# Ledger of designs, part 28: designed miniproteins, single chains, continued (4)

Each design is a single chain, and the fold is of that chain. pLDDT is the mean over its residues in the fold that is shown.

## One batch from the design tools (miniprotein)

Design m13008
Fold by ESMFold2-Fast:
Structure m13008 (fold): chain A 73 residues (1-73)
Amino acid sequence: SDFDRGVADVANAVGKLLYEKGEYEEAVELYEMALALDPENADAYENLARALEALGEHEKAAEYREKAEALRA
């Protein structure tokens, strides 16, 4: 629903703030929440990938980046 997308956008925005503060594990949780509410959100997949790379989760990061690219095509 439009409401769920709005809540997802807020979760994604809070995740970005946590990422900027270096709180990568917390940022991942917010991005996963955003994707649970809006599973076609390419921005949230890209942000999740960046946070996972910062945590050393390179394989998972690559998978989510590919998902983001597919959604933007």
Scores: mean pLDDT 87

Design m13009
Fold by ESMFold2-Fast:
Structure m13009 (fold): chain A 106 residues (1-106)
Amino acid sequence: SAAARAEALAAMRAGTAEAVAEGLPPGAVVFREVDASIRPADLAAALREQAAENKKRGIEVMGLAASAAPADRDLHGAIGTRLAELAARGELSGEAVAEAAIAAYS
């Protein structure tokens, strides 16, 4: 939904701001808890939009892991784990982030 997508974007923007404040590169992607009803397609669209915005602003992810996997295996945890793997391999891109969100749908 549009509301779920907006919530996901707001969470990712806030997480990016916190990462920058803590001395992480501006392009670091941090996932936060969003409404459990958020659809994977809405999350993937939000991730693509945030990655495109970061690239447009000259912000780069510099091999940093996304937020650590949560204690449970929820959707956000699966995405976080996949982003950490991609970052470790130097393969983080907006498309890869979106594909990770889609792939986390079980």
Scores: mean pLDDT 51

Design m13010
Fold by ESMFold2-Fast:
Structure m13010 (fold): chain A 55 residues (1-55)
Amino acid sequence: MPTREQIEAAARKLAESGVPVEVIVALLRAEAAKSTDPELAAMLEEVAREFEREA
């Protein structure tokens, strides 16, 4: 299971490669919605909100 730091690092790499923040947020929320693990879903939502605040 990925850690919050690993999810943040992956999202940051997408931003560095030129993926718009709104797309990264949408991808994180889509992964959270289809996750069967509530802890993973919560981490994905937290990282999405953090990126949304930074934008």
Scores: mean pLDDT 78

Design m13011
Fold by ESMFold2-Fast:
Structure m13011 (fold): chain A 60 residues (1-60)
Amino acid sequence: PDEKKKYVITIKLKDANGEEVEITIEVYSTLGEALEKAKEEIEKYLKENPGAEVVDVKIE
């Protein structure tokens, strides 16, 4: 969609120790762009934290 608005993205992960971590990102974009931004941030986190796993992703 062409609608740009502020999205709040909440990413829940488990690190290599099984501890839950939460990343919150605010973006002003289309929904599709917000989803791609969420994927990008997940990939960056996983590269920096080997053994981490994604638990949930929420876009509001």
Scores: mean pLDDT 81

Design m13012
Fold by ESMFold2-Fast:
Structure m13012 (fold): chain A 56 residues (1-56)
Amino acid sequence: SAAEEAGRGHLEVGGRQDELNPAARAAYLAGGAALAAGDFASAARAYAEALAAHRA
């Protein structure tokens, strides 16, 4: 589910906060804002983008 994916992404990216490049950090913050708004689909997508940017 989107909520489960958002929660997983939040924990996975949050665990790497000290390693995030600026693009990954921006996506992580966007994911956090979406979670606060209850938009789990947008949060999950933003966290996936944060991980992709971090790995690039």
Scores: mean pLDDT 79

Design m13013
Fold by ESMFold2-Fast:
Structure m13013 (fold): chain A 60 residues (1-60)
Amino acid sequence: SPLEEFDRRIEEIERQAKSLHELAQALIDLAKEATREHPELAYKFQQLVAERLEAFGLAQ
């Protein structure tokens, strides 16, 4: 499913990111790409990324 693939991609980004700033940028870019492919899930992708950014202390 698109959500399962999105979660897997988040884990991969978290593993590869060398800094919290790079992690934030990669997660935001992932949400934009996923939204482009599955616009019907845009709000879910955005919410998942926002929750992850908040968990890592990166939310505003």
Scores: mean pLDDT 81

Design m13014
Fold by ESMFold2-Fast:
Structure m13014 (fold): chain A 77 residues (1-77)
Amino acid sequence: SKKEEIEKLREQLEKFKEDFEKAKEYLKKNPDEEVIKKFKEVALGILEQLKKEAEKVGDEELVKEIEKLEEEIKKLK
């Protein structure tokens, strides 16, 4: 059902947020420009996929939350 698809997407996004917080901590302790660039590419690719799925199920709040995370990732240096 659409509700189950939305719930699964929200769970995937929550896990992404947890992994992202751990990655930010790691990158602050181990700053490497090439690693940061690669991380941004991979992370933005994952969020693009999640955003497309959120748009398909019509969850505007989830789309907005994903867009906010994309902006945070783009600001990493």
Scores: mean pLDDT 84

Design m13015
Fold by ESMFold2-Fast:
Structure m13015 (fold): chain A 66 residues (1-66)
Amino acid sequence: ISKEELEKAKEAVKQAAKELNIELSDEEIEKLAEYLVLLLKNGFVFTEEDVGNDIDKLLYLAQKLI
């Protein structure tokens, strides 16, 4: 993942979280942004240890961003 792709994904995640009234830490935003980029490129790259409790947030944010 390039730095530019990650920064764009972070901004998109922040905007979607704000619209959905979800509070995210900077670390959560970074993880969700990385997962979003991987999802768009490969469809299924997440592991349970990578996503964990963020699955629900990721799915809602992904729907907003895609």
Scores: mean pLDDT 63

Design m13016
Fold by ESMFold2-Fast:
Structure m13016 (fold): chain A 78 residues (1-78)
Amino acid sequence: MEEEIKKETFEVEYFGGIDQSLPREVQEEIVEKLKKEAKELEEKAKASKSKEEQERLLTKAKLLLKRAKRIEEYNLNP
């Protein structure tokens, strides 16, 4: 399927919408992708010279980690 999982829409297709009827393996892949993107944002924040940009990137990384944690705790280990 061409729109099964999209990087840009991970936030839209979290446990409240996509994962309740999908296989556990798909939910695990979403969690791994969220964690990987969060790490990349943290690395980008470290490379940034602007405190404002660092803060925004770190904030976005934390939001991605929170979504990954919700899927893990509420859908994979409820």
Scores: mean pLDDT 68

Design m13017
Fold by ESMFold2-Fast:
Structure m13017 (fold): chain A 95 residues (1-95)
Amino acid sequence: SLASVEAQLAADAPRFEAAGEEAEKQGNYITASVMLGFAAGWSKDPKKKADLYTRIGEIYKKMGNNDEAKKYYQKALELDPNNEKAKKGLAEVEK
């Protein structure tokens, strides 16, 4: 069933997070953002999703893409309004 596929993808969220962290360590920012995006999408914990979206925002900021960074910080704050790193990141990219 579709619900079974979704449950399996949610179980694989930590694998996507680990792959994203390894890609970021290698400087592969596009792969890192994609893998962390899958991890965020399939995570059930709103705080964890917010932390992952904040990390994607930080990656886009490192790439100089402030417009995409802003979108991910905003997504993080919709899930966790108290995420201090997302608040700081958003302030830095809003010009």
Scores: mean pLDDT 86

Design m13018
Fold by ESMFold2-Fast:
Structure m13018 (fold): chain A 60 residues (1-60)
Amino acid sequence: SSKIKEIAEELKKVYDEALEKIEQAINNGASQEELEEIRKQAEEKLKPLYDELEELVQKE
């Protein structure tokens, strides 16, 4: 379904953006706390997308 594909693409985008932020932060000498904050922000964005994807799969 198109909606499942859209959510999957958004999930990939969030992962890619988080990875780039982590890599840039490491290159700039970021602290462990700063890296954990980036991960936490990504997890908060991913959770509603995973929940929506699960609901769509269950409705099939």
Scores: mean pLDDT 81

Design m13019
Fold by ESMFold2-Fast:
Structure m13019 (fold): chain A 79 residues (1-79)
Amino acid sequence: SAALEEAIKLVEEAIIRAEEKGDMQLAMLLRHQLLEVKKAKNIEEAIKAVESGLDVARSSGDEETAKLLEKALEVLKKA
């Protein structure tokens, strides 16, 4: 779906941002969540994967990465 493709792009942007700022642990955890989004059988599973990534980004204090994941979540919820 177009919503799933857009959410995937936003999660990929979040990973790139984490890598560019040197947060390798956050980037690795978000790569795991991206894999979960890609293998999701329905929108609800994709939402759960993005929510897990958002929790990790918030715990790391990375507000900009968190905002990208919040946008991905909004895209999925509107699907």
Scores: mean pLDDT 86

Design m13020
Fold by ESMFold2-Fast:
Structure m13020 (fold): chain A 97 residues (1-97)
Amino acid sequence: MRFKGERPLTPEQRARAEALLAEANKLIDEASKIIDDVRQGKIPKEEGLNKVKELIEKAEALLDEAWRLSRGDFDLETQVALVAMKVAVLKIEAENL
């Protein structure tokens, strides 16, 4: 069966996972803006990359917790996967600056 054990996912666990995903998305948006600022010459590349790395690490920590809370919920699992893909794209963009 797709649920872990006999206990279903609680409404509190769902709300927490959704809040973590929202926070991760905000960090991803901030990292994307910093990459854009580096491309436009508004921020030095080294400084911008250091900030992007910090934001990505924070977003990955939030995603790890969200993924643990989202098990057995298709919508939340899908949202975690989509946000994880955004992080992967940001890492590639930062590497190619």
Scores: mean pLDDT 82

Design m13021
Fold by ESMFold2-Fast:
Structure m13021 (fold): chain A 68 residues (1-68)
Amino acid sequence: SEVERWIERLKELAKEDPELARAFGHMVAALLRRQGKLDEAGRVLEAMSEALGDPETLAYGRELRAKA
């Protein structure tokens, strides 16, 4: 799955470079949102929030999934 692949990459990046992981997660989520894949975009943001401890990003991810 494309989303599973992006989430896996994000989790690996979060261990090495949290700032890069955050930038990567936001870029992937933005790409998915532009494609109308709101559930997938929300899943990436939720995974990023979990890995980096960002509750605002978690809330946004949940909102995107609710709209899907």
Scores: mean pLDDT 80

Design m13022
Fold by ESMFold2-Fast:
Structure m13022 (fold): chain A 104 residues (1-104)
Amino acid sequence: SAAERLRAVIEETKERIIEAVRELFEKGASQEEIVAEVSSLLAAMLGRLAAIAVEHGLPRSLVLELAKENQELVDKFKSAKSVEEAEKLIEEWKERALEIIARA
């Protein structure tokens, strides 16, 4: 189903962001590098979600709400100082994204 495909993309993206963020923090990467990588992964996810939404005739508001949640995560990452803080932000983002999908 569309909902199952959207959920899988969100969950796969969450795991990819956690892996990338852990690696970047371990390397002592700059905040700008961490934000750029998270933003890139979220943009790729949004493209996949938009394609699924179009294929299944889902409302444009769904993609717009997900885009807003993605931007809020990127903004919060600008102040994340540890892997633990970053992982908490990613988990909270995932829960909100899944709630948006459930309302579709």
Scores: mean pLDDT 87

Design m13023
Fold by ESMFold2-Fast:
Structure m13023 (fold): chain A 55 residues (1-55)
Amino acid sequence: SAKEKAEELVKKAQDALLAGDYEKAKEYAEQALSLDPENAVARALLTAAENQLAA
């Protein structure tokens, strides 16, 4: 399902953040939100990645 695919993308976004790859973390989080717009974890990951890129 779209929700299950979004959860896989959330995990990829988390891994990218841990690796310091903020651009990839943003891409995965945006893809997750495209599939599950109400996913609070994906939203938080997107915000975290954007804050790092803006710093």
Scores: mean pLDDT 86

Design m13024
Fold by ESMFold2-Fast:
Structure m13024 (fold): chain A 86 residues (1-86)
Amino acid sequence: SRAEELAREALEAARRAIEAAKAGDVAGAIGALLRAVGALIELERDPDTPEELLEAARLAVEAARAALKGKLEEAEKLLEEAEKLL
């Protein structure tokens, strides 16, 4: 479904944010965070979106934010939690 695709896009964006942050690529990490946020906003606009997919996308956004703050261990744990919901 489109909701599953958007949740997957949020998780992929979070992975890219973590990798960019590990490389010291702040601009890349910001771009990835914005992609994750965009996917979450689209999911939130659909009232029929399953709560599990919303939670996965929210965790992905938090993972990307943690990566931007240099909290890489926290970011990876949040991404692992998001992956378990898909």
Scores: mean pLDDT 89

Design m13025
Fold by ESMFold2-Fast:
Structure m13025 (fold): chain A 70 residues (1-70)
Amino acid sequence: MSPEEELERLYQEALEKIDKAKTPEEVYSVMDEFAARLQELLPRLTPEQRERALEMVGEIAKKANEKLKK
């Protein structure tokens, strides 16, 4: 799997897991997992792919924050 494909897969999995999360602990767990996997991937990403990763991080944070307010 290419680094770009791996990044997109991690992003989609994080969004789906946040949607399915029922507790704040589950939301935090998903965010921690995404951050850890992204850190492993960062050295393999191009500057353009890193810009895409920042966009993804922002989107995940927005979704997680909205979920946590409930």
Scores: mean pLDDT 81

Design m13027
Fold by ESMFold2-Fast:
Structure m13027 (fold): chain A 107 residues (1-107)
Amino acid sequence: EREELLKKLIELIKKALEIYKNSSFPVRVYILDTLERAVQLAREGGKGLEEAIKMLESLLDDIKNNPEYVKKKGEEVEKNTSVQEIIARALRVIGGLLELEMELEKL
């Protein structure tokens, strides 16, 4: 169960990061904000993993089916977030992904 949830979460994070590369700046900011929240939830264990997975599935669905909503949300985050904070969020997302991959290797 935990191994399958970790694999699924890692795959969703990697999919979101691939979309990030080809996205406008507001969309990138929203993807990073959502990914940071997802890795924080994953650290809580158990239910946090399932909640993180649902959060990223919702993000990917919104990017595909509600792109204007995602852009508006990204613009809101961008207005309230410094460049230094955006960089810090990106580093925390990378660190969180590495932590999840290391946890998977222990199983």
Scores: mean pLDDT 86

Design m13028
Fold by ESMFold2-Fast:
Structure m13028 (fold): chain A 95 residues (1-95)
Amino acid sequence: MEEALARLEAELRALGVRGLIVIYDKNVSKEEFEKKLDEFIAELRATAEAMRAAGQPPPRLAVIEFGKIDPRTATRLAAEAAEAHPDGVVVIEVE
């Protein structure tokens, strides 16, 4: 998990994205987590390239959710993390 997060942080820095919030269900398998993370990195790259081509700045903050997380809980945790850590990577595990 730490290696995957370090790779994600490096990709975000390369793309100019300043903040990331990762919320995941404790029951998500390592394989599912890494697959969704790879898919998200690919989408983030495509989005950043499209925005750059349009003359727009890269996304300021990205939020990724893995597994079954209650939408109210996800929204609350994302808001709290964004206020506490406006720049950087925040990882939140939920049961």
Scores: mean pLDDT 71

Design m13029
Fold by ESMFold2-Fast:
Structure m13029 (fold): chain A 85 residues (1-85)
Amino acid sequence: SVMDQVQDAISTIDSIIHLIQTGFQNNNQTIIQAGVGISNNRIPVVDQVLQQAQRDPSVPQSRVQTLQQRRDQLRTMQQQAQSYL
């Protein structure tokens, strides 16, 4: 379902953010690079899920907003990570 895709997208974003943060905490460029790479591959998929969720009346607006906020957070983290590398 679209709701399952939204939940999976949120969980995926959280995992990527955690990976990048772990890389920063350990001053490990390899982990940061891995997180950026995964982010580059997953953001287009997240954007597709977000577009589907916005058009699906069965998805609560609060869940759409949560996904939007997490997607923006991921993009900001990705940009910070790229500037660090």
Scores: mean pLDDT 87

Design m13030
Fold by ESMFold2-Fast:
Structure m13030 (fold): chain A 61 residues (1-61)
Amino acid sequence: TAEELLELIDKLLEAIRNKDWKTAEEYAKKLSELLGVDAKDFLELAKEIEEARRKVEEKKE
């Protein structure tokens, strides 16, 4: 369901933020199976989102 997909995305981003790469890979794999795209693409996108978030937060002190 859409709710399940959003939960997996949230868990993926949380794992990336915590630098828990094993958990991040597991959630990326689940998203890959659900959406029919490569897990690597989700992991890469999630890392870019988290990096952008950190840069904005760091700039604001």
Scores: mean pLDDT 75

Design m13031
Fold by ESMFold2-Fast:
Structure m13031 (fold): chain A 77 residues (1-77)
Amino acid sequence: KVKKEIEDLKKKHEEYGEKARKLTEQMRQEAVAYNAALKTDPEAAAAHRARMQKLSDEASKYVKERIDLEKKAKELE
């Protein structure tokens, strides 16, 4: 019972780490688009900036959940 619960928590920790990494890559792509749009389309630049903020917030949530999962797994050992 407990051993399986610990394994499930570690699996979710790995999955959330991968999600955070992908979100960080998307933020990098949005940053490139933001800089390009700054010279040609301020509205497009604002949209890219807003997407970067949302991606940053979501990545932070996954980082927080990973910390919580790690603590929970440690408590079950």
Scores: mean pLDDT 80

Design m13032
Fold by ESMFold2-Fast:
Structure m13032 (fold): chain A 79 residues (1-79)
Amino acid sequence: SPAAAAARAGMEEARKLFEENPSTGSLVASVTHGEVLRDAGIGQDVYDQAMQLVKQSTPEQQAKVEAALAAARAAGAAA
């Protein structure tokens, strides 16, 4: 499914970023997990908490998270 493809791509982006910068990879993983729970209707608060952590991160981390999430969502749309 597109949602499953997006989640898989998001976790792969998180893994790559975790090797480069653990804090940035953890942010992408947290948002990806929150999106999965939100889409299942069981975790809007988890998603909101993950997005709040992104907003509290550095502008450089925010840009990397946005780029990784955009790539993951594009992979989902292509599936």
Scores: mean pLDDT 80

Design m13033
Fold by ESMFold2-Fast:
Structure m13033 (fold): chain A 64 residues (1-64)
Amino acid sequence: FKVGDKVRVLAPLPPSTKEDGGLRAGDEVTVEEVIDENWVKVRYTRDGKEHTAIVPKSVLEKIE
């Protein structure tokens, strides 16, 4: 993965808070930052607000 890649969420992530715990399987999000070999920061828009989440690469699929 690289910054700017569009990726699909493959599995629902357990939310730590209700306000940010909105990622669902099938969601298309953008990679904002590559943290390390296993983790990326993704950016997504929900209800007109931008959110970010740090997620394991194993639950993401690259969409070209």
Scores: mean pLDDT 71

Design m13034
Fold by ESMFold2-Fast:
Structure m13034 (fold): chain A 72 residues (1-72)
Amino acid sequence: SAKRAALVRVAVVAVTAPERLAAAIAEARAAGVPQELIDEAVALAEEARAAGLSPAAAGRRALELAERRFGP
């Protein structure tokens, strides 16, 4: 779904391309995603960063966490 894709993108972008995060959040809101789920996607990205992984590994972790939380 467009909402799921937008949430996954927010989580991955927050880790891999933080300069694009504002645009990713705006797209998720435009797709009708509730703010609570957007905040949850950002929190998953913070969890991935806190793990002490390399940027590439943190991005992969954020993807896994977002896919698990928001569905396949």
Scores: mean pLDDT 80

Design m13035
Fold by ESMFold2-Fast:
Structure m13035 (fold): chain A 80 residues (1-80)
Amino acid sequence: DAEKYFNEGIEAASKKDYESAIKYFKKAIEIDPNFSLAYYYLGLVYYQMKKYEEAIEYLKKALEIDPDFERAKENLEFLE
């Protein structure tokens, strides 16, 4: 169920439908509050919308839930 909403959020974000993406990622988080990946993508969507305060809060939440995810994120950012 959480994965279904997460996938719908990814689809919406790929189409730049940020309002729908936010709705779906928030639904995924409501079902699974420890879904670190959903928090991460929600943060990225807010960043694309230039909602930097919200973006930072959600990215921090993702890293609080899964500290190993921070290392993966840093490695990806370094390679890009």
Scores: mean pLDDT 79

Design m13036
Fold by ESMFold2-Fast:
Structure m13036 (fold): chain A 57 residues (1-57)
Amino acid sequence: NAERLAQLGELAKKGIDAWKKGDYKTAAEYFEQAASLAPGILADNLKERAEKLKKKA
């Protein structure tokens, strides 16, 4: 679904933008939302990134 993939990209971008601002909690939330839309291996990678950011927050 092209719409789902576009939404995934938007959420990942918002996560990166929040991370660059030092807002690790917001970044983790966006990466978790992106993971919920992603296929298996990409979802796992996004979840791991979110968990690491939560530990920094």
Scores: mean pLDDT 80

Design m13037
Fold by ESMFold2-Fast:
Structure m13037 (fold): chain A 66 residues (1-66)
Amino acid sequence: MDVIQVGLQAVDQEIASAPSDEEAAELVERMLKVLDVAEAQGHTSPTLAALREYLEQRLAELRERL
């Protein structure tokens, strides 16, 4: 299985386990913060870029429901 697919599946499971869309949005925002810290420390890769794009899209969808 692709590393990107494994990461996206894990993120989907965490989001699905949140008790509300608001808490799911907060969880996604926290994940994006972790990626920001990793990038600031020089950790960059196509996998991280794909994960960021996915998280930003998911966050936008969740926020539109709030």
Scores: mean pLDDT 75

Design m13038
Fold by ESMFold2-Fast:
Structure m13038 (fold): chain A 99 residues (1-99)
Amino acid sequence: SAMREAEEDARRAAEAAVEAAKAAGKGTASGAAAAGVAAAGTGAAALVAARRGGREAGERAAEIGVEGARKGAEEGGSEAAKKAAEGGAEGARAAAEAA
C-alpha cells in the first residue's frame, strides 16, 4: 500500500539523517539530539503527505525531506531540524498539487 511505502521511505530518510549527522562530526549532545528530531520530523512529514496526496506525493515528500536533513547535517546540528521542516513543507505543497 502507499502508506507502507511511505513508512519505509520515512524510515530510510530518518536513518540517512542520523548517519549524515554522525559523519559531520557533531561531537555534542545537542547536535545529536537535533539530528534525531530532524529525522523524526522528516518521517512524519512524508507520512502526512502520503495520506493526503497518495504514493507519489509521499515519495516526493520523503525525497525532499532527506535532502533537507542532509543539508542540515552539513551546516550543523541546530540547522538539521529547520532543514527537515522545510523539506516537510515542500512535500506538503507537492502533495497538495498532486491531489
Scores: mean pLDDT 56

Design m13039
Fold by ESMFold2-Fast:
Structure m13039 (fold): chain A 74 residues (1-74)
Amino acid sequence: SRVEELARQLTVVLTRYVDGELTREQAVRALAAVLESYGVPPEEAERLAREAVDRVDAGGDPREVAREIARRAL
């Protein structure tokens, strides 16, 4: 499904962020770009991207956060 595919792509970015491979701003930019590729408007994509990073910083599991964001986006 589109939700599952989006969730997988968001999980990859969030995992790279928690592993220290991406800075916060690089992760937000990458997440927003993925969301926009699925038709999410730019302003909402950035808002959801920042929320995803904030949730992971608060101890959220990347896969769980990605799935929730994907469901809300589509």
Scores: mean pLDDT 91

Design m13040
Fold by ESMFold2-Fast:
Structure m13040 (fold): chain A 78 residues (1-78)
Amino acid sequence: MKEELEKAKKESEEMIKEAEEKLEEARKKKEELKKEGEKLTPEERRRLETLGEAEEGVGQIYLASSKVSGENLIKKVE
């Protein structure tokens, strides 16, 4: 039981870490798109800002899902 719990915790931590890395990448992309948009028309800037927000939103959903999945893995061996 204890070894299974430790394995589940490690798998949960790895899953969360991957999701956090993806969210970081999405946030960096959002910042890049915002900087690029500053050189463009107001309409193009709005489009790039919306795209950046969508990328970050997907990353946040993935992180939330990974946390829930990690908790469920731990609960299964608890």
Scores: mean pLDDT 77

Design m13041
Fold by ESMFold2-Fast:
Structure m13041 (fold): chain A 57 residues (1-57)
Amino acid sequence: MEENRELLQKLLKTPKVKVSTVAALAFRFTAAVIEGDQAELERVREEMERLLKEAEE
């Protein structure tokens, strides 16, 4: 959970990532936490890491 929060903050600071994309990921993260969907939490984390990696390229 802490890792996902840090990734969301990094994405908000990344000019290549649209705010709408970060908002969608934040919503998915929140819903997954409420529903206890571990697979979705992992997918959201991976997507955030992918977006940060692409921003470095």
Scores: mean pLDDT 76

Design m13042
Fold by ESMFold2-Fast:
Structure m13042 (fold): chain A 58 residues (1-58)
Amino acid sequence: SIQEQLERIKAYAEKHKKKILHIEEIPELNAPLVALDTGDEKTLKAFEKMLEIEKKSR
């Protein structure tokens, strides 16, 4: 669920000392779009890919 995805994103941000600036749902990705304090779109996409890999490992 999106709520579980948001919790994972928050946990990841805390672990890596990142600040979450903005969250929105993107239906085409079936995942939330998260803006971190890096301001880097490449970092955001890498983060989303990591979340998908974690989902697949379950």
Scores: mean pLDDT 57

Design m13043
Fold by ESMFold2-Fast:
Structure m13043 (fold): chain A 95 residues (1-95)
Amino acid sequence: SMEEVREYLKKEIEKIEKEAKAEIEEKLKDLPEEVKEAAIAMFELWMSLQLKEGLTNAKSFEEVEKFIEELKKKAEKFIKELVELGRWLAERLAA
């Protein structure tokens, strides 16, 4: 059923978001709180878009699994970019 497929997608995305937020907090823990909050907020907005795209395009459990596998790779890259940007901004603002 489509409802079960949608519920599965939502739960998998929630897991990725929870783990990613914890990683961002750990990697930015020594920076000002505002930098950490901004990075988490950007990641949450991006994940909201990913959920919308997944709900639109994934129509089976197999398609959700493929979407999630690709999303995990994209999320890892985006977290790295957000961490690097956050560190750069903190350095420039402290100068």
Scores: mean pLDDT 89

Design m13044
Fold by ESMFold2-Fast:
Structure m13044 (fold): chain A 69 residues (1-69)
Amino acid sequence: SMAEKLAEAERIAEEAERRAAELAVQGDYRGASDVLLEAAKKIEPLDPELAKHLRESAERLRQLAEQQE
């Protein structure tokens, strides 16, 4: 069902956000961004809006990684 697809996408996104947060705390903004982009690809067919949100978060992390030189 649609509800089951949305719930699965949310579960994947929450796990990815937790992993990304751990990497970001360690200063690994590139790794954090990559984790969110991978999750966005997995959930795109389940919840395109949530996938877009993860991509936007990944972009912000990528900008932080670039600022580290």
Scores: mean pLDDT 88

